# Designed miniproteins, single chains, continued (3), part 76

Each design is a single chain, and the fold is of that chain. pLDDT is the mean over its residues in the fold that is shown.

## One batch from the design tools (miniprotein)

Design m10627
Fold by ESMFold2-Fast:
Structure m10627 (fold): chain A 104 residues (1-104)
Amino acid sequence: SAAEELEKRRRELAREVAERLTLAALLGDDESVKLMEELIRNGRPVSEEEAELMARSMIEKGKVLNLEDVGEALARELRRAAREGLTAAETVERLAALEARLTG
């Protein structure tokens, strides 16, 4: 039915919004969020060069928010995940788990 199709689309949009909000909370800038979304969609790992660009942005965001220790911890974990060759999806799961431990 049309109602079931609308409900499915609503759930898909809610998941996309939740994913973007998670990435925005973890990453320092919109450019890093867009790059991470692309890597996740394509099942690709985060390269060490991409991780370094994102890590710098995360540290700067942490300083602005008076959460410098959190930003630095997330940046270190991102760099570590890239060195281990993890997929972007696995990297985001690790960052989200670490953020929850540091802020909860």
Scores: mean pLDDT 80

Design m10628
Fold by ESMFold2-Fast:
Structure m10628 (fold): chain A 65 residues (1-65)
Amino acid sequence: SMDLHLAVLIAVAVSIETGERLEVEEVDGQLVIVSPGSKRGIEAAREAAKRIEERTGKKVVVRAR
């Protein structure tokens, strides 16, 4: 979907800024960000999720590895 493409671009940008490896999935229309289980990884994923929600109007779930 177009929302998934935008989510991937935002997650890549946050990954570059923070050095944390973020992955994006879409499951039954639900956007999910998978982060490293570290505190920094979770914080990076939450920042990416907030930006994606602001741009798409869709809820984003954060999941730790």
Scores: mean pLDDT 84

Design m10629
Fold by ESMFold2-Fast:
Structure m10629 (fold): chain A 65 residues (1-65)
Amino acid sequence: SAVVDAFVEAVEARDLAAARRAYAALLRIISTLPSDHPEVREAAAVVRALAADPRYAPLLDELSR
Protein backbone atom coordinates (compact mmCIF):
# COMPACT_ATOMS: atom_id res chain seq x y z
CA SER A 1 0.00 0.00 0.00
CA ALA A 2 1.06 3.61 -0.53
CA VAL A 3 0.99 4.23 3.24
CA VAL A 4 3.27 1.23 3.94
CA ASP A 5 5.64 2.33 1.14
CA ALA A 6 5.78 5.89 2.54
CA PHE A 7 6.54 4.53 6.04
CA VAL A 8 9.39 2.28 4.80
CA GLU A 9 10.88 5.14 2.76
CA ALA A 10 10.74 7.55 5.73
CA VAL A 11 12.29 5.01 8.15
CA GLU A 12 15.09 4.11 5.69
CA ALA A 13 15.77 7.84 5.15
CA ARG A 14 15.74 8.31 8.96
CA ASP A 15 13.29 11.18 8.49
CA LEU A 16 11.60 11.15 11.89
CA ALA A 17 8.93 13.74 10.97
CA ALA A 18 7.89 11.87 7.80
CA ALA A 19 8.04 8.54 9.68
CA ARG A 20 5.72 9.91 12.41
CA ARG A 21 3.18 11.07 9.80
CA ALA A 22 3.25 7.73 7.97
CA TYR A 23 3.10 5.80 11.28
CA ALA A 24 -0.01 7.76 12.33
CA ALA A 25 -1.62 6.81 8.99
CA LEU A 26 -0.66 3.12 9.52
CA LEU A 27 -2.21 3.17 13.01
CA ARG A 28 -5.45 4.59 11.53
CA ILE A 29 -5.55 1.69 9.02
CA ILE A 30 -4.91 -0.87 11.80
CA SER A 31 -7.63 0.64 14.06
CA THR A 32 -10.21 1.08 11.24
CA LEU A 33 -9.95 -2.22 9.33
CA PRO A 34 -10.53 -5.78 10.67
CA SER A 35 -7.40 -7.42 12.15
CA ASP A 36 -7.43 -10.11 9.40
CA HIS A 37 -7.53 -7.53 6.56
CA PRO A 38 -4.56 -7.87 4.11
CA GLU A 39 -3.51 -4.22 4.62
CA VAL A 40 -3.44 -4.67 8.43
CA ARG A 41 -1.34 -7.86 8.09
CA GLU A 42 1.06 -6.09 5.69
CA ALA A 43 1.39 -3.05 8.00
CA ALA A 44 2.01 -5.25 11.07
CA ALA A 45 4.60 -7.39 9.23
CA VAL A 46 6.52 -4.33 7.96
CA VAL A 47 6.56 -2.65 11.41
CA ARG A 48 7.77 -5.92 13.00
CA ALA A 49 10.53 -6.38 10.36
CA LEU A 50 11.81 -2.80 10.76
CA ALA A 51 11.70 -3.03 14.58
CA ALA A 52 13.79 -6.25 14.39
CA ASP A 53 16.47 -4.51 12.24
CA PRO A 54 19.21 -2.97 14.45
CA ARG A 55 19.64 -0.14 11.89
CA TYR A 56 16.04 1.07 12.41
CA ALA A 57 14.99 -0.22 15.86
CA PRO A 58 15.91 3.05 17.70
CA LEU A 59 13.76 5.13 15.33
CA LEU A 60 10.78 2.77 15.76
CA ASP A 61 11.19 2.99 19.55
CA GLU A 62 11.00 6.81 19.19
CA LEU A 63 7.81 6.52 17.08
CA SER A 64 6.08 4.63 19.96
CA ARG A 65 6.22 7.76 22.21
Scores: mean pLDDT 81

Design m10630
Fold by ESMFold2-Fast:
Structure m10630 (fold): chain A 65 residues (1-65)
Amino acid sequence: SMELEEAILKLVEESVKKGLSVAETIKRVKDLIYELTGVEISDDEARALLQETLLKWSKKLVAEY
């Protein structure tokens, strides 16, 4: 799900630029997952997915540089 990971990263960048709260960012992650997969997830699941995606991306950066 590289495509999903990229979509989440872009969402985080936009949320930071707009000065959105963590709660609003989580809501947008939930909306994104529903649009891409048709699955409704909880706030805790959205937070976990966001954390996993950011952690995986950070590990990749360290491995490449």
Scores: mean pLDDT 78

Design m10631
Fold by ESMFold2-Fast:
Structure m10631 (fold): chain A 76 residues (1-76)
Amino acid sequence: SPIEEYAERLKKRLEELKEKYPEYSSILDKMIENVDEIMKEYKAGKISEREAMLLLEVTDGFVRMLEWVAEKEKKQ
């Protein structure tokens, strides 16, 4: 499904960021766990597809901000 594909792309991006910025591996692992938990609750019918998508988008926004900060630190 589109939401499962989005979650898998987000997890792949998080794994790539762990390789590029190993100093952030702890927080990136927590973000991967958050994606897995959102999908688990969605598949169990505990949350709607709309709610799951919004939670994934919020996580994606946080990941983009973290990547921006990490890139800035390397330029200084």
Scores: mean pLDDT 85

Design m10632
Fold by ESMFold2-Fast:
Structure m10632 (fold): chain A 99 residues (1-99)
Amino acid sequence: SKRLELLKKVIELTGEGVATGDAEAFLEAAKLAEELGLPEAAETLRRMAEKSEEFLKHLREGHGFDEKQLKELIEKRKKEMEKLKEEAIKELEKEEEEK
């Protein structure tokens, strides 16, 4: 039961990170994944944190993005985050099946 509670928290934090772009949510999820013995899921979550930080840095650089450029950046980020989220969840499911 405690393991399932931690797995649920990892999924919830991953969803929060995807929704908000908060790199800290992904890093907290990665720490919990490491505690669960899921190093591949933890690595994927750290990669998601890095991607979120890169995206925010890109927005902060003060480049005059037109509406099209901004839309393309947002769509690219959403696709990358959804793919990484799917990979992290698959790693969590795989480890549970191995027990």
Scores: mean pLDDT 72

Design m10633
Fold by ESMFold2-Fast:
Structure m10633 (fold): chain A 67 residues (1-67)
Amino acid sequence: EKSKKAQELIEQGKKAFEQGDYDSAFEKYSQALVLGKDDPKIKAEAMDNIVKVQHKMLEEQRKKKEE
């Protein structure tokens, strides 16, 4: 059940990421990581997505400053 909720949070994070809401995406993936810590697949997926969000946020911040 924790794995199911963690998976739902990953899906919510992906939706936020697609909408450019990287802050919400980061929060959802972080919650998924905590809830899914006992599931190696969910933990890995959440961590991978957190890294992607952080990288994208940094790139968008740089792009915003250059515009």
Scores: mean pLDDT 79

Design m10634
Fold by ESMFold2-Fast:
Structure m10634 (fold): chain A 85 residues (1-85)
Amino acid sequence: MIEVREEVSTDPITGQTVTTITLTLSNGTVIEITLTQMSDGRVWVQIRVIYPNGYVLSQQAILTPEEAQQLVEEVRRYAELLEEL
């Protein structure tokens, strides 16, 4: 079963809202999604996949709030699929 943890914080320098979603799979793989609300209304999304062997894949994009929400849902579905394998 996937462990999901969500944390909301404020960047002390910029005042931007930062949301971090961490998904931990039973095999030890961790998927971390960081969403930073930008002043223009867009969201800076960073995704990290940390494998049990310590290998890390990372990707980032600047998205609309709607696109960011869709991406979070797609990553969650991908994690559920990996958990079932």
Scores: mean pLDDT 80

Design m10635
Fold by ESMFold2-Fast:
Structure m10635 (fold): chain A 80 residues (1-80)
Amino acid sequence: SEEEELYQALLDKLEQLEKASKSEEGAAMMRGIAAAEALREHPDNERIREVAARERERLKRFDSPVARQLAQAIDELLAE
């Protein structure tokens, strides 16, 4: 399905971003941005919503103002 294809494309992108990152926080930030973008484009895609929720929880683990701001932005997108 289109929903499943979009989900797989997001997972592939997140894997590439993880491999390209030199730090755990950097990986979380790049993955969070990609997930937020996908969620904004496809807010009704349940699988993308699940990915965004997981990336949000990962971001909340960092004692970083920018990571917490991104997590809040994802929370707001998920509330829609």
Scores: mean pLDDT 88

Design m10636
Fold by ESMFold2-Fast:
Structure m10636 (fold): chain A 66 residues (1-66)
Amino acid sequence: MEVLGEEDIAGVAGGHGNAAARLKSTGRWGVIAAGDENSAVAVLLGDNGARARLVGRKAGEAAALG
């Protein structure tokens, strides 16, 4: 689980909506059941399939293909 930082991951999953709050909560992929973009960050670091989709989904539309 090596990432640039929670700000980076959270920003990708729920950045454009509430990155500031997500960054602090998703620092360890624990909010997978948050029921929002916050969950995306969690699965990104937990699931091999989900991680690619989440990063692509929030990081950019192109990555949504992951």
Scores: mean pLDDT 37

Design m10637
Fold by ESMFold2-Fast:
Structure m10637 (fold): chain A 92 residues (1-92)
Amino acid sequence: SVTEAGMFELQAAVSRLIQVLRSKGASDALIEQILNIVHGFLLQVMTESDKKAKELIDKAIAFINELTQKLENGEISPEEALQKLKDFYKQI
């Protein structure tokens, strides 16, 4: 299904973000906060219709990929990445 493909892509995007965060010296506490935000997002997505779930997943993938690129390029710190992810989650 389209939703299953989106979930797989989201998991891959999150895994890449975590790897980059660790490479930039992010603490285990910061990684745990990131994972808690992602877990909360996934729980919310599971309560939505398939169409809305897909839209939210696609938006999250795009955001996480942009965040990862900015982190890799040194444009933002791990702490700034966490704050941006918190702000994104509040808008959902």
Scores: mean pLDDT 85

Design m10638
Fold by ESMFold2-Fast:
Structure m10638 (fold): chain A 80 residues (1-80)
Amino acid sequence: MDLATQLERARALVLEALRAAGEDTSTLPIRVRDPEAAARALAEVVRREPELRTLILFVAGQLLTPEDAERVLALVEGLL
């Protein structure tokens, strides 16, 4: 599987996780309302798809505001 296909899959998984956590994904960059719920949802996806861990975290960092990315990814690291 090429990198572009893996990035698109990681992007879809991140957007689905954020929507499941109750976040509005219709506007980019995404502003997170509940960082703890978003972090739990992303950690669950990483546990389910460990081979995509690096791409999931990279894509989450690109889709969120810089401030939300820093906070959410730090919480995800603590949950893994």
Scores: mean pLDDT 83

Design m10639
Fold by ESMFold2-Fast:
Structure m10639 (fold): chain A 130 residues (1-130)
Amino acid sequence: AEALFRQGLARFREEDYEGAIAYFDEALAADPDSPLAPLALYYRGQALYELKKYEEAAEYYDRSADLLLAEDPNSLDAALDYHFAGQALYELGKYEEAIEKYELAIKLAPNSPVAAASREKLEELRKKLA
């Protein structure tokens, strides 16, 4: 599982996003209960985002957050997933859904750099929708 995950990261760094997705899918299939499963889902979402498949990217970020929160309901790492889910929804013009995701990121990790980035996006959206 770890070797397949590392191959996925190598492909992601080479900007071979489709190759990265294939390795992350193999890693998740080989060991779905791996401690690396949330990270594999997150990076699969990032690869989908780079391919401009924003709806699918948002789904994979949500799946990563769900696994993290199932293990630790106060998981600060889930805030990163919600921030990028919000960014994917923003790219789709789904501004109300993006706001919800940014607010979830802030709620989980209010003193983090991720929360600061989410607050900037919320201010931008609130000005745009006013």
Scores: mean pLDDT 87

Design m10640
Fold by ESMFold2-Fast:
Structure m10640 (fold): chain A 92 residues (1-92)
Amino acid sequence: MSVDDWYAEALTQIGKAISAIPTDPERALKILDEMIEKMGVSEESSKQLREVLKEAIDKIKNTTDQAEINQILRQAFDKMSGIIKKEEEKKK
């Protein structure tokens, strides 16, 4: 897999995990863990990704406002994408 293909696949899996949070938070965590294992994400980045996802899950549990839920999901995606971008740079 090229570095560009690696990054694109990682973002796709992150998007799937985040999209699962409102309906199935356990599935969201499972998708993230499978991505971490299959794509060889470092322990440091893996810890950060899990912390961001868990924070988003906890915030969504405390709200029923769809606009707030959408904001939480966008912020989680932005944070996780930043972590993956730094991980990609370490592989170059």
Scores: mean pLDDT 82

Design m10641
Fold by ESMFold2-Fast:
Structure m10641 (fold): chain A 105 residues (1-105)
Amino acid sequence: AEAERRARLARLRALWDALLAMSAAGASLEELLAFLERAGAPARVIEALRAVINKDEEALKELEAEEEELIRRLQPEIEKRYAAVKSKEEREEATAELLLEFLAA
């Protein structure tokens, strides 16, 4: 189980790094969605981005409620990781790692 979790984390990390590079290069939300679908990203991530692109108000309200619950549950871990970081870049990295760990779980 642990080796499988590490493999999922490594794949999600590679996807995250690719997304950051594409975003920095000016890729559209539609291009990011197409990349994630081809790469086999988690269904949750694909559905969230698709709701944003389609401006689905009902789906976005459900995502906002899920985000609030997720933030509430992850708040102690976010605070713990932020306390250990010194720069904006380190905070962004800590947030990315936390999100990838959540998606790999």
Scores: mean pLDDT 71

Design m10642
Fold by ESMFold2-Fast:
Structure m10642 (fold): chain A 100 residues (1-100)
Amino acid sequence: MQTVVTKLEVEAKGNEAVVTLRVEGGMSALDLGTKLVEVLLNEEPIVEKASFRVVGPDEVEITLKFKEPLSAEQVKELVINALENKLGARVEGEIKTVQK
């Protein structure tokens, strides 16, 4: 079964971002958070730190720190690329970006 991300919210401020994901199918929220953090830390040179917390049965919050400031749009593109091309997830539904 394919993992589907049904909600993606990015809140970016300076060199930090919080990404909230809702997931269904395939992976659990715990599995998605674990794998996404691993991919972002190991395969994305701009990512300095990554962590996650499960905030609901199907919802995970990812906290990211970058070596340089990124816009909310750049963070969104980075996360969607990792989800689709590294984890085989599909991003559908609501996408929201907030720049602080």
Scores: mean pLDDT 86

Design m10643
Fold by ESMFold2-Fast:
Structure m10643 (fold): chain A 85 residues (1-85)
Amino acid sequence: DEFKKQADKLAEQADELAKQVEDAIKAGDVDKLKKLADQATELAKKAAELAKQAKDIKVINKLVGVALRAIGVEIDAQLGVRKLS
């Protein structure tokens, strides 16, 4: 139950980071993209750590999904940095 609430919160944070990456690409803000990539990496690590602690398989699967999504956001931010630099 508590892990499920944390998983939902981390999923929302991943969605917010994804939108900020899109906005930063549109603005040509390379420094912000670098910061967002670091934040996405931190989010992925937190989700993976919680997945190791969770007992409910549905919650584990959601946390793994959040970690993978955060990795995708990090990749998008890094591609933005490379294409704009």
Scores: mean pLDDT 88

Design m10644
Fold by ESMFold2-Fast:
Structure m10644 (fold): chain A 88 residues (1-88)
Amino acid sequence: SALTEAQRIAMEALGKVDELASPEAARIAREHVGKALRLMAEGKPVDEVRKVLDEAIEALESMGPENREAAEILRKAGDKIVELLEKE
């Protein structure tokens, strides 16, 4: 299902972010991705999921150049998640 695939993408992206990001950025990513996963499970509108993921990406980008790769991973994952949820 689209939900199962979106959740898989989110969890895989979070694992990569946790490895690459600073400890503070990884914590913020975990909080926001956790919120996005909860919104997805609750069947909330895709716009709310997008908003939470965008907030995480913006936060990571603001926390220094060391977090740019992690932010890019979240952006690509977020785009795929939104595409999947918008289709179904």
Scores: mean pLDDT 86

Design m10645
Fold by ESMFold2-Fast:
Structure m10645 (fold): chain A 72 residues (1-72)
Amino acid sequence: GREELRRQILEDLELARELIERATDENPVTYTAGKLLAIGAAEEGVLSGVLSPEEAAKLAEEAGVKIDLSKL
């Protein structure tokens, strides 16, 4: 249910953070993949109601992506 979806979203945000932290100029696709994963997971968390906009924005920022969720 909802708790399982929240767990999956948090795992995706953690994976996004790892990808962004490992990203190098020699492999920019790793950074892009991490950034897109963080944005997608944060947006899905807010839209599904399993994360507050504030919690989702904070988790995305901790992953290395600054996003504006006020437009969702």
Scores: mean pLDDT 78

Design m10646
Fold by ESMFold2-Fast:
Structure m10646 (fold): chain A 98 residues (1-98)
Amino acid sequence: MEPPETIVLHVDLSGSPEAKAAALAQLRQWAKELGMAVLEETPDTMSFAVTADSIEEAVEKVRKFAARARELPQVTGLRAESLRNKEAAEALNAELAA
């Protein structure tokens, strides 16, 4: 009933098929631990919905997930999107690009 704050995080992957598959499995596990939903999955990309009661909580979950994702050598790109909170997504993207 309460409208959730949602940020979508896109992850780009590179490397061998085996290494990408291992990275995808690890990303899915971390998403589950942080209460994120998997939206799309391909061999080279994965997208997650981060849903929380506040935008600040959603942003914090994205930051924690992105920090872990960056530890994987297969992760080559990270990008956040939000339909409802574009400014928060743009701020996250500036952080992720740095």
Scores: mean pLDDT 80

Design m10647
Fold by ESMFold2-Fast:
Structure m10647 (fold): chain A 98 residues (1-98)
Amino acid sequence: SMLNKILSILIGAALLAISAIFSEDREGEIQSAIENIQKALEMAKKAGASPDLIKHLEKALEYLQKALKTPDEEERNKHIKKAIEEILKAMDLIGKMS
């Protein structure tokens, strides 16, 4: 199903975001997470997903984009953690729909 494909992409995005906190290639990991969330968001919109699911994906994307623009490591990691929280909320919503 489309929701199962979105869920797989979100698992990948969450792992990339978690890796970014501990990685020396932090920028690359954040960029890959952004690409995964953008793909998930496009698929969710095309599938007619709930406004709540779309909202959490948009917030995750916003926080990852803020992380990329944030030169301070502590503030960057706060944005990454908020993005992970939004990804987990989106995954929970998909799990309840399946």
Scores: mean pLDDT 87

Design m10648
Fold by ESMFold2-Fast:
Structure m10648 (fold): chain A 78 residues (1-78)
Amino acid sequence: ADPEQIDVETLAALTLILVSIGLKTAKKYGFDEMAEKLERLGTEISEAAAAGDKERVERLYQEAIRLSKELDKKIKEK
C-alpha cells in the first residue's frame, strides 16, 4: 500500500517495526552509532504519531528507509 493511503497510526506502527529490525541488526553487527540514530528515530516517530502529525511520520518513514539502506551498505562493506 502507498503511504499516502495509510492512516498515521498504521504508518507509524509499520515504521517502528522497520526501525526495530534495523536497530536489532545494527546492534548485532556492532554499529553503535547507527543503533543510536535508530533509537532516536523510534522516539521521534512515537512523538509524531501521538501528535497525529502524518506529514512528520511520512518524513520519518523516508528517513527509516534511508537509514536501512545505509545499514545494508555498511554490512556489505564489512
Scores: mean pLDDT 81

Design m10649
Fold by ESMFold2-Fast:
Structure m10649 (fold): chain A 78 residues (1-78)
Amino acid sequence: FEEGVFKPAKETLEEAEKLVEEGRYDEAIKLLRETIEWLESLANRTLPPVKTPVSEKYEKLLNELKEKLKEIEKKKKE
């Protein structure tokens, strides 16, 4: 679970940053939204109902993705 989820999500953050540097804000926003949706869907099916180190790491990563999305949306507006 950890490698199959956290590694692609971190790679998505890096790719979104590159897209922003290229001025491709719409693509970065789409990528982050799709990744957040995928991650939330997967977590609902696989994470235990109790707090664990894995669920805490997931929450932190999800928050990072959401904050990055918010930042890019703000930059697109000017």
Scores: mean pLDDT 74

Design m10650
Fold by ESMFold2-Fast:
Structure m10650 (fold): chain A 87 residues (1-87)
Amino acid sequence: SMAAREEALRAYALATNPNASEEELELLLELMRLSGELRKLVNELNDYEFGREVAEKVTEYLNQRKLEKAIEVLREAIEEAKKKLKE
């Protein structure tokens, strides 16, 4: 179920980020959901170079604690990947 999946993701986020605030945990959960979606799209495209470039940019923002910027990068990458799959 979606509730069970969200609970599992929340538990994982908390386990890996024990000092995160509730607000930061919600952003981390969104990052994990979007990362999973992008991974599926990258696998369908077989474009692992694109996936790697996006991952590097996301990691750069995460190292700067710019979670909202990392989320924006993932959203833009997902939209681009979906467009590529329709071509």
Scores: mean pLDDT 79

Design m10651
Fold by ESMFold2-Fast:
Structure m10651 (fold): chain A 95 residues (1-95)
Amino acid sequence: SAKEEAARHLEEAERILREAGEQIPKARPYLEKAAEVVREAKRELTPDSITEAMKRVGELLAKALGADPKHAEELRKAGSEVLRHMGLAGAAVMS
């Protein structure tokens, strides 16, 4: 179902954020907060909640980049995949 597809994408986004936090300890507090935001969006599973979560996650990813510039390339790649999965979740719940 559309809700099951959206939930799977949000679960993948949360997993990517948690794994990045394990690998990049200086960014961990921001990445853990971003994972919480994704979990909240998964509980609501509405287009508006996912759109707001994407904005908040983007802000937290920018803070993560500032916390560890040495891992900027890895953080940008992880962030792109997170936002891609969140976008797919949003598209699924609008279908």
Scores: mean pLDDT 89

Design m10652
Fold by ESMFold2-Fast:
Structure m10652 (fold): chain A 63 residues (1-63)
Amino acid sequence: MVEAEAEYDGVKVTGRLVGTDLTVTLSKPLTGDKKKQAVQLAAQAVVGKALERTRELLEELAK
């Protein structure tokens, strides 16, 4: 599981990735294009954090 936070248009956006399922939680409701952009931002943040976390875990396992 990977979770990351981002901010879009003053709204806190939390993305949580479990397997292939991405869940996006917004601190305030967004609609239309703003919702799409917030979801994209959350997905990018989660992917970036997953890559960094994977690197850290590989370094830890190499002990």
Scores: mean pLDDT 76

Design m10653
Fold by ESMFold2-Fast:
Structure m10653 (fold): chain A 89 residues (1-89)
Amino acid sequence: SSNLEKLLEKIEEETEKLKNEMIELGKKNNDKDFIKQVEKMYKDIKEIIAKGREALKQGKVKEAIKYLIYAQMFLISLSAEYLIYKRKI
């Protein structure tokens, strides 16, 4: 649906913004391991969003909602990693 598409797009935009902020901080601290971790988490979230979009194209609304929830949960995890990292430096 149009509403679910907009929610997936919003999560994607928020994930990209957060990933960019985290990568910038990792670069400032010369922390290559942190950068790789962030890129891995970002890739995983993008794959979940892609599965949600595919479910919508197939008319599998309930499955699309599950992937939307998974994407939100992983975005929260990415945010938590950012907060933890900022407290270590």
Scores: mean pLDDT 89

Design m10654
Fold by ESMFold2-Fast:
Structure m10654 (fold): chain A 64 residues (1-64)
Amino acid sequence: MSAEELAREVVERTGRTLIGGAVAAAKLAYELGLSLEEAARIASKHSGVPVEEVKRGAAQLLSL
């Protein structure tokens, strides 16, 4: 599965929200080994939420 496909699937299931973007970015980083910056950029594109907000949310999820 590509990073773009994974992000799209997560956002479709969670909605175009900060939570959806953060979960997509966290999954991209954890499952595909992308940097947080790359993961947040892709998740931002699909969720419509700004990169910095998605990056902050994903960092919080990954810190659990």
Scores: mean pLDDT 81

Design m10655
Fold by ESMFold2-Fast:
Structure m10655 (fold): chain A 92 residues (1-92)
Amino acid sequence: SMEEHRKRAEELIDLTVEALKNGDYFTAASLIYQAADEALRAGGREALDETFKKLAERLGTSVEKVKEIYDYAARADYEKAMELLKEIAEKM
């Protein structure tokens, strides 16, 4: 259901923050991709935008930076996604 996808997106945001704090940048990148996918299934573009805003707030970065990480992860360019996540973690 849309509600189950929304709940899953929120859980994946929490897991992303934990992974980043633990220095697990690969897992964090994968979880961002999964959170975005669940959000898209929950409420399309609006839910996706909301999820990116929540990730940006929780990670202390910009929505643009989260979207850039998502775009790299969506292309399986995990090396670039991890590089950006490491930069974010160093500012936390």
Scores: mean pLDDT 89

Design m10656
Fold by ESMFold2-Fast:
Order: structure tokens, then C-alpha cells, then sequence
Structure m10656 (fold): chain A 94 residues (1-94)
């Protein structure tokens, strides 16, 4: 099972800071690709997949509101890429 969690946003100066956590349990994957998409801009984080692992990443955006989409993709030993989990959230300043 792979779980994606988007934490509540924090406003730091003029930047919105959002923490994303991805947890891996019992997946038969070699590599985890975490894709974050904001306003058409994509960022990809590549990490080695380990059962019981939680990967945390931070997204900083200079906007008071935006739509954040996060995808967790697994790459197996054959090189097949599969979408394992996704989350989408409207992010707004307090």
C-alpha cells in the first residue's frame, strides 16, 4: 500500500509552504517517483523504494492559493511504471 498525504499549508512571508508525505508498505517496487504539479509546473523526486519508508518533501509556492496534485509512481524490477497513489488539494492561505 502507498499513501500520499498533503499537510496543512503554512504561510512564510510571501511564500506558501506545503509538506507532502508518501508512505510505502509492502510494495513490489524498486524505485519511487513522486510527482508534484502546481499551475502546470511539474517536479519529480526519485527515491529508492523501501517497505515501511516515509518520504517527506516540501513544496514552496509564491501564491496565496493554488491547486496541488501529487502522484506516487512505482517502478518495478522490469522497468514498468505504475501509478500507486495520488492526492489533490486546493491550497489557500489562512
Amino acid sequence: MVTVQIEPAKLVGDKMVVTVSVTIEGEDIKTLLIVTEVDGERRVEQVEAKSGQTVTLTVEINKPSFKLKVQAWGVDDSGVVTLLASAEQEVKAP
Scores: mean pLDDT 77

Design m10657
Fold by ESMFold2-Fast:
Structure m10657 (fold): chain A 92 residues (1-92)
Amino acid sequence: AAAAREATIAAFRERAEELNARLERALREGDLEEALRVLREGLRLGEEAARALIELNPEAPEERARAEEELPKIVEEAEKALEELEKRVREL
């Protein structure tokens, strides 16, 4: 499973670097709507990466069960925070 886990990490890291470059460009250009869009896409990517890595860890069933329970709560809180940030940006 190590090779599959390393390949998965590398793929998600590449996608994260692409999103970071887009975020930096949006912030440099003052495009706050694009910056928020990239942040939402980053949250989704983070969730996908976490789920994929949890599935690739067969030696920690208790950690997997806990992560599967906690991950949706973390994502929900982050989505609410992004929604509030989006509202504040629209009021500027």
Scores: mean pLDDT 73

Design m10658
Fold by ESMFold2-Fast:
Structure m10658 (fold): chain A 79 residues (1-79)
Amino acid sequence: SMEEAKQEIIELVKEAAEKGILPESVYRAVQDMAERGEPLDDIYDFLKAALDRISQLHPEKKEEVDKLKAKIDEIRAKA
C-alpha cells in the first residue's frame, strides 16, 4: 500500500542517515512530508533530487547512493 511504501522509505532513509550516506536533515524532511500527508510521488521526487545532489557533491558516495536509489525505486514500483 502507499502507507506501507511511505513507512519503508522513512525506515530506509533513517538507516542511510545513521550510516552517513545522507544528512539527517534529509531524513527529517522525508519524515515531515509523510506526517503532513504529502503524496508518495512528492516524497519520492524530493528524495531522488536530494540523492542526486549528494552524489554530485560527494562522488565517493555514488555506489551507496545508487544502491539506495534502487531500493527506493523498488518500493515505489510495488506501491
Scores: mean pLDDT 86

Design m10659
Fold by ESMFold2-Fast:
Structure m10659 (fold): chain A 68 residues (1-68)
Amino acid sequence: SMAELRARMYELADQVIALEVQRNPSLSQEEIEQMRQQAYALVDAAVAEAPEKAREMVAELEAALAAA
């Protein structure tokens, strides 16, 4: 479902943000929250406009995170 795709992309976005926070510990909590809000908005747009491409992006991100 689109809701499941969106939820999975939110989870992956959170993982990417967590890696960025580890790489840059000077990020403020406010900056981290802004990054999350922006990422979630982009996910919502991608799922609404191009769900097939969004599914492909999920597979690629999962592979990249597994290799990291």
Scores: mean pLDDT 83

Design m10660
Fold by ESMFold2-Fast:
Structure m10660 (fold): chain A 95 residues (1-95)
Amino acid sequence: SPYDQLLQQIKQVVRELSEKYGVSQDTLDSMLQQLDYIYQQSLKDGLSLQEMYDELKRQVLSSFSGEGFRRGLSTDKINEIVDEVNKRLDELRSS
C-alpha cells in the first residue's frame, strides 16, 4: 500500500543516516520500532498519508536529536544532523 511504501522509504533513510552518523544497531532497532508504533497508531486514528508522513517525520527528527544529545554531540553538530534528516525526508515527498 502507499502507507507501507512510505514507511519503508522512511525506514531506509533512517538506516542510511544511522550508518553515516555511527548509531548503534540497538538504537537503530529502537528507532525503527518507534516508527512501526506511530505507523500503527496513525492507521488506527485514520490519518491521511500526508498526516502519517508528518508524524513519522516528527519522530525521526526527535530520535536523531535525542541520540545526538545522549552521545554528547555539540548543538551545532546536532542541528547539522537534524537538517540532513529533514532534507532527506522532504525529498521522499517532493517527487
Scores: mean pLDDT 87

